# Designed miniproteins, single chains, continued (2), part 52

Each design is a single chain, and the fold is of that chain. pLDDT is the mean over its residues in the fold that is shown.

## One batch from the design tools (miniprotein)

Design m5789
Fold by ESMFold2-Fast:
Order: sequence, then C-alpha cells, then structure tokens
Structure m5789 (fold): chain A 86 residues (1-86)
Amino acid sequence: MEEEAEKLKEEVDKKLEEAYRLLSEAMGTGTEEAMERAREAVREVKELAKKAKEIDEQTGEESLKRAENLERLLERVIRAVREAAA
C-alpha cells in the first residue's frame, strides 16, 4: 500500500510537469490544438490524484489540491488566449 501510494504520487508529479509544459505551449501558440492537449493533460493529472486519494488520503488530498490549482490555471489560460484573439 505505501509503495503504491508513493508510485502514484511520482506519476502525479510527472504528469503535473507535463501539463504545465503543455499549458505554457498553449499560452505561447494560442492554438485550439495546444489548448486541447493541455486539457487532456490536466484531466489525466486529476484522475491520477483521485486514484491516489483512494489509496492514501493525505497524499491524495495534496495531489488533488495541486490538480485543482492546475485546472484553475488552465481555465485562466483558455480565457486569456480567447480574450487576446478577440
């Protein structure tokens, strides 16, 4: 159980780094394709964080909070890109 929680935390951290990179790409390019890739990455992080919470509540709550912060950042990026295009 401890090993599984630690493995999921590492997977969440790895996916978070990927999602932040894709969000940066979406901000830089302003393309719908880049925004869709960022959305998919954020969704993957959130799913992994939920799975971590089912195994260890403290690790999962911390991961979910990070995923929620990332999701809020995604919403702001999408809004900023669309506003810049208007």
Scores: mean pLDDT 79

Design m5790
Fold by ESMFold2-Fast:
Structure m5790 (fold): chain A 112 residues (1-112)
Amino acid sequence: MEEARREALEAVASLSVLAIHFAVVARYSEDEEVKEEAREVVDLLNEIAGLLEKAAEDESMSAEKIREMAELAKKAVEEVKEILKKSKDELEALRESKEIAKKTLEEIKKIL
């Protein structure tokens, strides 16, 4: 329904803002390991956003599935934000963020 699609697009917007943050890190960090991990996080967040956007535009997709995917994505965004706020080690924060993104992508693929 329209509400579920709106929730999915809001989740896509949140993922996109987070991906921009990591893209800046990937481009401007002086540490090559930090750059590489940040690029991987960007790729994962963009893949999640792409799947959500496709689901939101798919008329055959149920509102319940769209909402479930949106909730998983929103939860992942909030968990990554907390890691970035709490972590004292940038590389460890990136690795934890990558693990959350990977897990979220796998769960969304199971719903599709």
Scores: mean pLDDT 88

Design m5791
Fold by ESMFold2-Fast:
Structure m5791 (fold): chain A 72 residues (1-72)
Amino acid sequence: MEEAIKLAKEKLKEMIEKKPSDEELDELLRQLVAELIALGVPLEEAFRLASIVAKGAKEQDEEKGIEEIEKA
């Protein structure tokens, strides 16, 4: 889970900094889910973390997004 949390935080920061299009955001979220599953994260937890990252990116709130990821 530690690597999963680090990856989720990294992707959230990347998404906020780049301000991607909806298509680019979807691509980054799909990559995040795949990377989380590759780290051994269960499918349900991978989708949950990706959902938190997506919300943080859409709200452009890095601090709140990171806090929610850490609580996951």
Scores: mean pLDDT 78

Design m5792
Fold by ESMFold2-Fast:
Structure m5792 (fold): chain A 95 residues (1-95)
Amino acid sequence: MLSFEEQRQLDIEQLQDVKKYQSKIFDYYINLFKSKGDEKGAKRIEDLQKELLDSGDRALAVLNDPSASEEEVEQAVLDFGRTYQRVFNSVLELM
């Protein structure tokens, strides 16, 4: 089983990778809706992208805080995961 510090470092790396990958996917859909003249659809995806990235930044702030407890780190990862799932489902409903 991974130590707390090993798990935390993996969570930081995974969260950074998810932010970069999802940002590119959202940019693709924003451009797709704009190309169709659907400015409302594009704006909704932009808002969802911002919500996901802001959630990721909050989680990374906790993960990178050396004074954060194991419970605070676990909660930050869970909160990001919940936001990710909700945002992803919302994007799929717009497709």
Scores: mean pLDDT 84

Design m5793
Fold by ESMFold2-Fast:
Structure m5793 (fold): chain A 56 residues (1-56)
Amino acid sequence: ISKELAEAMAKLVSALSGVEVSAEEVREAARPLGDEAVKKDSLKGVAQALRALGLP
């Protein structure tokens, strides 16, 4: 997972749960879930989160 992608995932998790997490923590939590599945879904999740954050 790229640095930027991990940061965006951290923001997504923070927005959804209200708890701020680091990119490293997101990567570590993703390990048991399946790195490939998280990597693929994170792209869609990141795009959705960025849209929501950009929406008034």
Scores: mean pLDDT 59

Design m5794
Fold by ESMFold2-Fast:
Structure m5794 (fold): chain A 70 residues (1-70)
Amino acid sequence: MSALEVMQALAEVAEEMLRRHPEIAGVDVRIRFEGDRVTVEVRLTFRPEASEEARRAAERALREAVDRAL
């Protein structure tokens, strides 16, 4: 998978997460390219009113979405 394809897949995951989980205030994606190696970190920021249950559900959904996309 190319760098552009990884970025596109993660952008689509971020948009889907924001659409399906209104408790999410933002999605931060950090991609590091070191030669042929790629490291990806994805972090969710939540609205203050988000319940702990909603946050855990969103974190699980993010893990599943990233695993499917990459």
Scores: mean pLDDT 80

Design m5795
Fold by ESMFold2-Fast:
Structure m5795 (fold): chain A 94 residues (1-94)
Amino acid sequence: SMEDVLAALEELVARARAGELSPEEFLARAQEIADMLRATGEPRFEAAADALDALLAEVRASRTPEERQRGLGRLLGLLQLIADSLREEAAERA
C-alpha cells in the first residue's frame, strides 16, 4: 500500500542520514522500495521506480569511491523527494 511504501521510505531515509546503514544494506533497501513502488501499478510510481532502478544501476557500476559516493547521495536525494511527495499526498487525503 502507499502507506507501507511511505513508512519504508521514511525509515530508510532516516537510518541512512543517521549513518546506521552500510552501503550494501542501503542499496538493498532502496531496491525493495523500487519494487514496492512498481508493484502498485500506478504510472507515477512506475516512473519513480524506473528512476530509482537507474540510480541503483549507476551506483553499482561506479568505478571510483568518489563516483560511488556521488551516486549514493543522488539516490538518497531521490528517495527523500519521493517520500516528501507521498507525505504531501497523504496530507491532502486526510
Scores: mean pLDDT 84

Design m5796
Fold by ESMFold2-Fast:
Structure m5796 (fold): chain A 86 residues (1-86)
Amino acid sequence: GVNPEFKPINYKKEFELKVKPGEDITIEGYFELDTDEIAFYGLVLKDKETGKVYYFDAIGLNGYFKATIPADKAPPNGKYELIAES
């Protein structure tokens, strides 16, 4: 594609994870972007307290996203910044 208007430092959504141990985590929602024409293939979770970064595969179209993280790779419960990344 051309003209990616994506800047991670200015594009964040905060949320809280509350999941039982041993279960897969499904994350879905909506991002507001200057252009919603881009499909997203990666989402990054940044732990608000530790600064640790977790990467996972996601399907996203026109701002909508959905990702599933296997239980054995799940980040700990807590507050996160969600950043979209291709």
Scores: mean pLDDT 62

Design m5797
Fold by ESMFold2-Fast:
Structure m5797 (fold): chain A 100 residues (1-100)
Amino acid sequence: SEKVKAGKEVLELILKGVEELLEGVKNKKSTEELIEIFERTSKEIFEILKPYLSEEQLEKLKELIAKALEQMKKASPEEIVEIAIKTFREIEDIFAESLE
């Protein structure tokens, strides 16, 4: 199923994004660099999911990403990772609802 394939690609992007964020914190990357990793990963996830989500689900996804980015501006590097993981879980929940 194309939808199952999209789900797998999103999971692989989430895992890669989290790994890049954790490595970034370990290597003392700036908050701006960590936010860029999250934004890039989130945009890639959005484009993969776009054909499979309703207009309402896409709006929720945009709002989740925007809220996360706003929270990250005031966060420490470690808090950016925590916000990213929470946001990626919420994205997975939206996609799981689309499978019903």
Scores: mean pLDDT 87

Design m5798
Fold by ESMFold2-Fast:
Structure m5798 (fold): chain A 98 residues (1-98)
Amino acid sequence: LLEDEIKLALAEIYLGIAKIDLQRGNVDAAVESLEKAIDLLEEWLPTARPEVLPDMLRIARGVEELAQEVLKKDPTNEKARQVLERARALIAEIEARL
């Protein structure tokens, strides 16, 4: 559905913004974008079509990787830790449906 395609594009945009901000040293902005990406994926998952699950998994893994990168630079970043745990839980749920 067009709705799934729009949500996928938006999630990828948030992940892309987070990556750019992290590369520029804008850690807080990067974490905010990761939170938006994971919020969107969590809200979307219950109604997501099976065909988009592989793309959702790829994005969730991207969120996990960037959250881990944030924590390597700032181990005390509680928001990044929360995003990491949420991403891991979401990855497990998506994998269970594949």
Scores: mean pLDDT 88

Design m5799
Fold by ESMFold2-Fast:
Structure m5799 (fold): chain A 59 residues (1-59)
Amino acid sequence: VSLEEAQRMIDGARQAMEDLGVTDPAVLAALAAAEAAYRKGDAEGARQGAMTASNLLGG
């Protein structure tokens, strides 16, 4: 996955969290981990964090 794709996945997960009004600490932690990975250029780590957040939001 590219950093651009990882960024879109992070944005999607954040948008879903906001739309659902979720403030679950596990979702917030997964998004924070994804953003930290993105900042250091780790596209795979960013993708994994974003997927974890999305899975927690979607079941």
Scores: mean pLDDT 80

Design m5800
Fold by ESMFold2-Fast:
Structure m5800 (fold): chain A 75 residues (1-75)
Amino acid sequence: MDKETLEAEVELAMALIKYGLTKRFNGSKEDQLAALEEAIAAAERLVANPKASEEAKRIAEEVIKKAREEIAKIK
C-alpha cells in the first residue's frame, strides 16, 4: 500500500470516528455536518485512488451514500 492510499484510509477512519462521537454526544448541527463532509471528502479520495482495494472502494462508496443521507436529515 502506498502512502497516499494509507493516508486516505486513515483520514476516512478518523472522520467516521469523529462523526460517530459527535452524534453520540449530541454535538452541534454544525459539528455533525462538518464531520460528515470530512468523511465524504476522505471517501471520495479513496474511491479516486486506483491503488485502493475493491473492498476499500466499496466501503468508501457506502460511506458517501450514508453521509449524504445523514446530511439531508440534519439540514
Scores: mean pLDDT 78

Design m5801
Fold by ESMFold2-Fast:
Structure m5801 (fold): chain A 86 residues (1-86)
Amino acid sequence: MKEELDRVLDELRELARKHLSPTAYEMLQALLDEVRRAVDEGDIGRLVGLRTALKTWAEKYKDKYPELAEVLQRLAELVDRIIAEL
């Protein structure tokens, strides 16, 4: 699970760096850092909120950056699996 999470986070950081404005990149980086922290702390309540935020980001970018949106959706699904195991 940790290796899969780290891989998806790294893929998102690379796609965000490639496609997003500096401001949007910083906002997404803060979101991804919060996801990692909530997973490390086992904070189910925070993870539920973060899952919703990830899906919102995926919806916003699905037409303009479909690859970024797909990976955001995969991270949201991974968060759901992590919650189920906690």
Scores: mean pLDDT 85

Design m5802
Fold by ESMFold2-Fast:
Structure m5802 (fold): chain A 71 residues (1-71)
Amino acid sequence: EIPADVLARLEALARQAEPALEALAAADPSDPEVRARRLEILELVARLAEALAAGDYDAALAYAEELVALA
């Protein structure tokens, strides 16, 4: 379904984001900045999923890059 080159790039971006996402998951959920960042990540994940479902791989990669930047 997903082209191999797009999948490879998404996997590379996921590996880049993993340590920061793990740190955010362990962070205090009562912190307003932690809550705001989690919300931004959830919104980008939703947009990424929609782009992938639509076959818009350029948009999907752009959202994945924004996720790495936020994480």
Scores: mean pLDDT 78

Design m5803
Fold by ESMFold2-Fast:
Order: sequence, then structure tokens, then C-alpha cells
Structure m5803 (fold): chain A 87 residues (1-87)
Amino acid sequence: GELERLIAEAVALARELGFDDEEIAQIPALVRALYESGVPAELILELIRALANSPAAISSYIDDIKATKEAGGDVVKFVERVIENLS
């Protein structure tokens, strides 16, 4: 499906950017959380590029994305701020 293709693309991108196996193992959960929150595919891939500067924080961002969605917050704006802060 669309989500499975996006996950495969995101995993391939993370490998190209030098993420390790433990960091890459977190990418499917990150992409699912973002996709289910209505974040556009292009912005998800931009976040992965930005996370190359701080990949150890992926699990914390997954928790923050889920918390933002549960609170009825704007996950797209949250992602945009994370990209800006990591750039």
C-alpha cells in the first residue's frame, strides 16, 4: 500500500544518510505515526533528512508526535518546528 511504499522509501533514505541499524529500526514506527497524523509524505522525508543531525532522538519524537495527535494539536506544525530546529 501507500504507507508501506513510504516506509520503504524512508528506510532507504535513512540508510543513505548514515543512520545505524538501531536508528533505522525506529523509522517504520516514526513514519506510521506521521502518516496516521496526516503529515504529507514529502514533509516526512524532510524530517528524516533533518534527523540525520540528531538520530538518537527518534524515539522521543515518536512519543511527542503521538502526544500532539492525542491532544488534538497540529502535528504538521510540530514537524515543521523540529525540521527548523535541526537544520
Scores: mean pLDDT 85

Design m5804
Fold by ESMFold2-Fast:
Structure m5804 (fold): chain A 79 residues (1-79)
Amino acid sequence: SKELQERIAERYAALSPEEQAAVEEILREADERLAKAKTAEEVLAVMEEAAERILEATGDEELAELLRELGRLMAEKLA
């Protein structure tokens, strides 16, 4: 949802420039994989991997969980 994306943007804005650059690269790679995803399961796998990588790069557990929630909403639209 738009509200979920706004919450993600707020968490992102609180990160350091180095962490923001890492998140942008992770999300760029996730977007490339999502463009090729054909099933709900593939969407969930891409977003879960992106969330794990963001958690490793930033330590922001809430940002990682918001990305998992976004993945669930995206997958529901394909089911």
Scores: mean pLDDT 85

Design m5805
Fold by ESMFold2-Fast:
Structure m5805 (fold): chain A 77 residues (1-77)
Amino acid sequence: EEEEKKEKEIEEERLLYGKKNASKDFQEAIDYLQKVYDRLMAEIAKVGGPENTESTEEDLQREIKELEERKAMVLDE
């Protein structure tokens, strides 16, 4: 009884709390930066990589990583 209920509760926590709890705002920010990153990567793939794009790519990757870390810290009980 408790084992089955606990497993279901953990799954709900991972899916629901990971999205709705304190992580919602971080997820929206991550999604936004991911869209910007995807757009930049698509431009690089089409143009062959302009000389100043490399810096922007690294900057976006760093921002995404920082937001992922903050999200993980908030979800880390």
Scores: mean pLDDT 60

Design m5806
Fold by ESMFold2-Fast:
Order: C-alpha cells, then structure tokens, then sequence
Structure m5806 (fold): chain A 94 residues (1-94)
C-alpha cells in the first residue's frame, strides 16, 4: 500500500541518519507530534497506549522485526522514540 511504502521510506531514512539533528529534521518533515520530536531529541522512552499495540505489531511486521523490543505493561507499551515515531507515521497514513 502507499502507507506501507511511506513508512518503509521513513524507516530507511531514519536508520541512515547520521545525527540526532537529521532525525529531528526527518520527524518534522513527516509531520510528527511535538511529543515524539522531544522524545527523539532527549532520547526518552515513549508510553504508547495499549490500544496502539496492533499498530505497533504492524510496524514490527513491515520492518521485519528490526526494532527494539518494547516493555509491555497492562495499560501501555514503553518504546524507544524511534519505534514511537514509526507508529505515529503509520497512524497518520491510515
């Protein structure tokens, strides 16, 4: 799908980014929220509501599981900023 192509393009650009400033620029270009941009900038974990777990699983499948494992809690998943960014990009494209 078009959404899958755009997600994989974002993933590839983020993986190939050489600096945090380059990743922040990419996040802004893809229209990510200020919360996710700040998490990338500060390298802080993001709490994704458990309702977003299916979206996370889809991102994991599309990236062949080349993502850090989340910490799973009853009400949320604790994920790296990179994982949170991918989930938000896919959510915006659907």
Amino acid sequence: SEAEKKLLEFFEKMVNAKSIDERIKLAKEYGLSEEIIEAIKNNEFVKLPISKKPLYEKVRELTNGELPEPVIYEDYLEVTPFVAALVEVLEKLE
Scores: mean pLDDT 82

Design m5807
Fold by ESMFold2-Fast:
Structure m5807 (fold): chain A 73 residues (1-73)
Amino acid sequence: SPEKERLELLRTLYRAVVGSTELVTERIRARAAALADSDPEKAAAQEALAAQNEEERRRLEEEIERLERELEE
């Protein structure tokens, strides 16, 4: 049905966003680690940004789970 096709598209898009957010978060944490000794304040700011991105990723993962349940029903 058109509704199921739309839900599958949304799930695919959300999964792509989750994947890209995870990759970006890993790069931010690597940057924070590189800055830890030379610029601890910038390192802390990067860690805070990574934590915010992880929270947003978790919210999207919850939405994906809801979409998957709706697709099973």
Scores: mean pLDDT 84

Design m5808
Fold by ESMFold2-Fast:
Structure m5808 (fold): chain A 105 residues (1-105)
Amino acid sequence: SLKDKVKKLIEEFKKLMEEVLQRMREAGIPDEQIEAFRKASEEFIKKLEEAVEKGTITPELYFRLKVLIDEVKRWIEENRPITLERVQLLIDELKYLTEEAEKAV
């Protein structure tokens, strides 16, 4: 089901975010930016889990989550530099997707 597919992606996303947080710390990203990223990730996960529980997950939200996971995985696999600018772009994307997930709920 779509619900089961999204639940699997949420678990994959959680693991991926833990890896990103570790890489940010290793790259010397400021603690304030790391904390902002952690909070944005946790809020997005919370809204996704709420949408799953309410049965309001859309194919569009599933697709956006899958694209985000694939983009971040590619970033990690290619050893792309972790810059303050890249971290901010990821935070902004997470905030946007959180708003989209909230509208779905």
Scores: mean pLDDT 83

Design m5809
Fold by ESMFold2-Fast:
Structure m5809 (fold): chain A 74 residues (1-74)
Amino acid sequence: AERAALLEGVRRAAEAARRAIATLSSDPRAPDRTSEDARAQLERELAELRELLARTDDPALRAVIERLIALLEA
C-alpha cells in the first residue's frame, strides 16, 4: 500500500518537473513570472524527490527516484 502511494507521488512529481523543464525550454525568457516560478518549482520538486528517496526502502523505487533527480539536474 505505501509502495503504491510512493510510486504515485514520484510519478506526479516527475510529470510536474517534466512540464516545468519543457516550459523553460520553450520560453526561457519571461522575466518575473516564468523564471522565478519555474526555478522555485524545480527546487521544490528536487526537495520532494530527495525526501521520497530517503523514506523509501524499495531498491527499484530508489533507482527511479535517482533517475528523476538526475533528469531535473540536467
Scores: mean pLDDT 66

Design m5810
Fold by ESMFold2-Fast:
Structure m5810 (fold): chain A 60 residues (1-60)
Amino acid sequence: SYIPPRLVEKKKQVQQKIKEAQQAYQLPLPQAVKDKLDQEAQKAVEEFNEELRRVGLGEV
C-alpha cells in the first residue's frame, strides 16, 4: 500500500532512461544505438512494473 524509497529512486532512474532514449531519436546516431537505448528503457519499465506488482499486488 506504499511505495518503498528504493522503488521511488528506481522510478526516477527509469524515467531518466526513457528520456535518454527519446532524446537519442533526435540525434544523428546509428539506428543500433537508438534501438539499444529503447530496449534498455523498455526493459527497465517492465522490471519496475514487476516490482510494483510484487509490492502492491503480491506475487506475479
Scores: mean pLDDT 75

Design m5811
Fold by ESMFold2-Fast:
Structure m5811 (fold): chain A 58 residues (1-58)
Amino acid sequence: MVDLSDVVPDPSIPVTPTLENLTKSLALSLGLDIEEVEADPELFGKLRTYVHRIVNNE
């Protein structure tokens, strides 16, 4: 299970369809409700930042 407690949302990360799809897939794998995640920009931002780091090996 991913630990998001140390993940700071990075607003400079560009929003792409691929990244959004991967972020939603991660949210589903964590048992999160997609509608609730989309309604929480901070949580969505943390998940997006985490996925971006994994994809770019950062």
Scores: mean pLDDT 74

Design m5812
Fold by ESMFold2-Fast:
Structure m5812 (fold): chain A 96 residues (1-96)
Amino acid sequence: VEEEIKKILEMSLKHARRILDFLRRGEVEEAIALAALMSAIYYTFSKLSKNEEVRKLDKELAEKFDRIASLLEQGRVDEAIAEVERFIKELEEKLK
């Protein structure tokens, strides 16, 4: 994993863990706000980066955070928790 990709994955893991922490505390609105913000940030960077691998990763991360926000906005909290836990495992595997 390149240095830039590693930093992106580490930041995503940090925010995914924060979203899970919000959800475990019943702070659904804060979880939605953070997931939506992270989706918007990665979507923006997916359009601006000159590196194809970085653009692809940013797009994939934007879609994951958007899915989490969407599930929560629909009141599908248990499914959102399962999705966040799966996403955390995927990020941890990519960082090995």
Scores: mean pLDDT 89

Design m5813
Fold by ESMFold2-Fast:
Formats: C-alpha cells, structure tokens, sequence
Structure m5813 (fold): chain A 66 residues (1-66)
C-alpha cells in the first residue's frame, strides 16, 4: 500500500539522515503532497533532510510505484 511504502521510505531516510522517523515521515509526506515531479520531490527532501540526492530519489520512487 502507499502507506506501507511511505513508512519504509521514511525509515530509509531516517537511517540516512540520523533524524527521527516522525520528522522524516512528515517531510516525505509534505513533499509528495506538494504535487512536484519525482526529481523535484527528491531534491526538496535531500535538501530538507541533509541526505544524498540518490537516497532521496530511491525513497520517492518507492512511494510513487506504490
């Protein structure tokens, strides 16, 4: 489900950022809800959480596939 994909993506972002799961989940959800492209969503998340673009890109793609 999309909810399960969001939780898995947020967990991966938490491991990469060192920030709490809840923060990563909130940032991920807000960025996706903004209705941007995969590339733009990943860029926003990478900048906001301080994670590499490729990590953010993979997380966003998993949610978009669900």
Amino acid sequence: SKEEALDRAAQRLAEASGAPFELNRRVLTAAIDAGLSVEQTARVIAEALGVPYDVAREAVEEVFKA
Scores: mean pLDDT 85

Design m5814
Fold by ESMFold2-Fast:
Structure m5814 (fold): chain A 64 residues (1-64)
Amino acid sequence: TEELLQKAKKAVEEGNKEEAYKYMRDLALSLGLDESTANALAKLVAEGKMTPEQAYQAARDLAA
C-alpha cells in the first residue's frame, strides 16, 4: 500500500499521468474498492484534480 502510494507520488512529480493512474488504481483496488471507484480516484489523480495522498485518504475512508 505505502509502496504504491510512493510510486503514484513519483509518477505525479514526473508528470507521468499513465503511471499515476495505474499505481493509484492498483492502490485503491488493494484497499478493497470496486473497479468503478478505483478508476474514478485514479482519474482524478492523473488529471491533477486530487493529490495521491488525498486519494489514498478517500480510498481508506471508502473501504472502512
Scores: mean pLDDT 83

Design m5815
Fold by ESMFold2-Fast:
Structure m5815 (fold): chain A 115 residues (1-115)
Amino acid sequence: AAAEAEREARFEEAYERFRALIREIASGGLSLSEAAERFREAARELRELDPELAEFLELVARLLELEEEKKKNPEEREKLEEEMKKLEEEGKEKFEKFLERKVELMKKRGEKILE
């Protein structure tokens, strides 16, 4: 019970952190490289506590780094886009699990799904 509640609290904090970072990127308030660093820090903190969540956040950080690299090195665009596509395909299951965890938490709290 206590361990489950703690895990749920950590997930909720990570989810809100994810949303906040994506909003800052979208608004231009945070660079892709800065956002990637923050996601890597979150992944490191969670690695032993929630390995699946840590792996997802690390994958998001890697995708953001590749987007920034693509911007800096347009000559490598095709190669970087291929690497990004492979990571997106690998990350699909992790992303689905991430969303499922949020949906389950929202259902438990009687909240609306994916507002």
Scores: mean pLDDT 79

Design m5816
Fold by ESMFold2-Fast:
Structure m5816 (fold): chain A 79 residues (1-79)
Amino acid sequence: MEVELKKYKNYTLKELEKKFKEIVKQLEELKKEAEQGNVGASILKMVLIDELKAIAEVYRKRGDYESAKKVEEVVKKFE
């Protein structure tokens, strides 16, 4: 999370929104494979959830609590 936080610190709001959408799409694709017992898919899913947590933290630090909450709801859905 701390490494990902440093990575996203310099992202614009538009870049954060684009990255959030890309990660959500990847998580939807991986969910089926993880449920079928693909260990690699399960590990990648956990990594992507941590990336979303870092994006939510960046939104919070910038005062965008609504975007942070939206990302946190997606994290809860995939946990």
Scores: mean pLDDT 79

Design m5817
Fold by ESMFold2-Fast:
Parts: C-alpha cells; sequence; structure tokens
Structure m5817 (fold): chain A 83 residues (1-83)
C-alpha cells in the first residue's frame, strides 16, 4: 500500500485514540480518493471499524484528523475499535 505523506501522521492519531476506545473522524471532502483508500485499508489492517456517517454533534479537536474540522451535517469517515 502506498501511503500519501499528508496522512502518515494521522495514522498515529487514529492508533492512539481508537486503541483507547475513542472515535476518530475525518471529512470525506477533505480526502483525495488515494488518501481515502489508504485510510480505509490501514484501518482494516488494524481490525478497526470504518463507517461513513453524517455528524449530528460537534467533534472535539482531538477526535478528528484532516485539513478542515468537520461540522454538524457533514459526511465523515468514523474509525472505532471493533468489539
Amino acid sequence: MKIPERIKADFAVIDARVDAGEPVYVRLDDLTEEERKALIEYAKSKGYVVEEVTLTKPIPIENYIGRRPPKVGDKVLKFTKKK
């Protein structure tokens, strides 16, 4: 898998938060197709759950990744620990 340079740091955030039981979010429109595929493949390799959801509440800064913060009504990828 080729990992775009921009999102390499985001993998560390996903690992730290998801392994601690916290969700991580990223705006769909803040990702290129290549970045989206890389994030989904990485999450699957870790056994994480990846969902496409519409936000119903504001997200704390520590629980999102990407260039722009997501807002209520945005479509996002949500990463969580499999239970």
Scores: mean pLDDT 76

Design m5818
Fold by ESMFold2-Fast:
Structure m5818 (fold): chain A 81 residues (1-81)
Amino acid sequence: MKAELLSLSYEVHGDLVTLHLVVKDGDQESLRELIIKESRKVSEETGAHIGDIILTRYHSDGTVTVTDASTGETRTFPLPK
């Protein structure tokens, strides 16, 4: 199943970008492809390097995970009612 991009935002600090991606579902390959595609686009648009990626993923089981790619830290929460 293809990952669905719900929102994308970024913050620029000098020559570094922190990229925020919010996605719904998707297999590992489609998610990787989406991250690479959007990261390249933002780097080309800003002229800056991607310094960090914050990935928020909504799962079909009613959970959400937030991953910080620079640290490898992940946090999982249940979706609010």
Scores: mean pLDDT 78

Design m5819
Fold by ESMFold2-Fast:
Structure m5819 (fold): chain A 91 residues (1-91)
Amino acid sequence: MEVEKIIKDMKKLIEETEISEELLQRLIVALARIINILHNEEELLKKVAQLTAEGKLEEAIKLLEEAIKKYNLPQEIVELLEEVKKYLEKL
C-alpha cells in the first residue's frame, strides 16, 4: 500500500540522514501526503507544501497535528509527527 511505503521511507530517512532543514521539509510533506491518501486532503497537502517551501515549518507542523487529531490517525503516524517536532527543536 502507498501509505505503508511512505511510512517505511520516512523511517529510513530518519535513521540514515543527518538532521537538516531539507530532511525536515521532506518528512513534513510526506506526512501531508499520507493524510491526503487516507482522507483526500489535497488542499492540506498543497498548503503544507507551500508553508515548508517558505520555511514556515512550525505552521506546517501545526496543520499536520490538527489533521492527525481530526482523523484520529494511528499511533505510528503520531510518533512520526513527534520525531519531526524533535528535529525542529534541534535546528
Scores: mean pLDDT 84

Design m5820
Fold by ESMFold2-Fast:
Structure m5820 (fold): chain A 81 residues (1-81)
Amino acid sequence: PLTPASAIYYAQQAIQAVKAGDLETAVRWAKLASEAAKNTKDPLARLFAAYGVRKVAEALRDTQPELAEELYKEADEIVKK
């Protein structure tokens, strides 16, 4: 089972990958962060995971716009009740 700590860790890895320019790795971590966020009821872990997913989506807007839109929708779902 995924924990709140896992959601935060995966989001941090996604943000680091974006900063390194490794968008393929960033997408992988963002998807793991999204999955972990959906498996936890911790609001801060979910909010931070959504933030990380949104940062990856932002980095993809020019190169992979369809995937960016998908990740933006996932981030929105994580923070909505």
Scores: mean pLDDT 83

Design m5821
Fold by ESMFold2-Fast:
Structure m5821 (fold): chain A 96 residues (1-96)
Amino acid sequence: ELSPSEKGLQEIFAMIDRNGDGTVTYAELREMLLAIGLSEAEAEAYVAAADVDGDGTITFDEFYAMYLSMPGTTRARIGAWHTARKLGLPLPELLR
């Protein structure tokens, strides 16, 4: 939960990748980041930083690099989101 294994991160990425093409869009990643409790400005900054190629899609490698740049508290929230999605549980409300 503190730091998901590479397999866990691959599962998280697949959960965001709604069309199964091996990439996620800005909108899909931003929506997940907002769901885990980031501000709109923080979510947009992370998404923009992840898409280093500027092609409008985020690869697993870019997602992984973004994840590693996050503080441990944010990574823990992503882990909680992953667990909730795997178990079919609703996400908790946004914490201030």
Scores: mean pLDDT 71

Design m5822
Fold by ESMFold2-Fast:
Structure m5822 (fold): chain A 65 residues (1-65)
Amino acid sequence: KKVEEEIEKYKKEMEEIRKQSVSRITAYGKEKGLSQDEIDKMVALNERLIDELTEEKIAKIKEES
């Protein structure tokens, strides 16, 4: 089904973004001299935002089908 294909493609794209974001946030935090706790909080926030965006897009794909 087309909807399932779109959802799978989007999930793969968001996983790529998640991996890149975690790496960038960690590198940036270390460059800035942030504590590990601060870096961990930024990573957790970013992961939550990615999850929320992923769920919103999946809901939209399902609605449009």
Scores: mean pLDDT 81

Design m5823
Fold by ESMFold2-Fast:
Structure m5823 (fold): chain A 68 residues (1-68)
Amino acid sequence: SVRDAAAKAFEANARAGADPETAKRSMYLAVRQAGGTEEQAKRAGEGGSKGVQLGNPDIAAELAREAA
């Protein structure tokens, strides 16, 4: 699902220690590739970016699920 794609992309970025911009881009692409709309992809990207900035993976995952 779109939510699962967002969660997996976030997990991968967190493991890699990605910066907010990289996380935003990866989340956007993952959601779009999973069949999500541009709006869903943008929201998931923003969620991932914020989660990385806050240093809280749980918050980022919740934001990504809410967005998708």
Scores: mean pLDDT 71

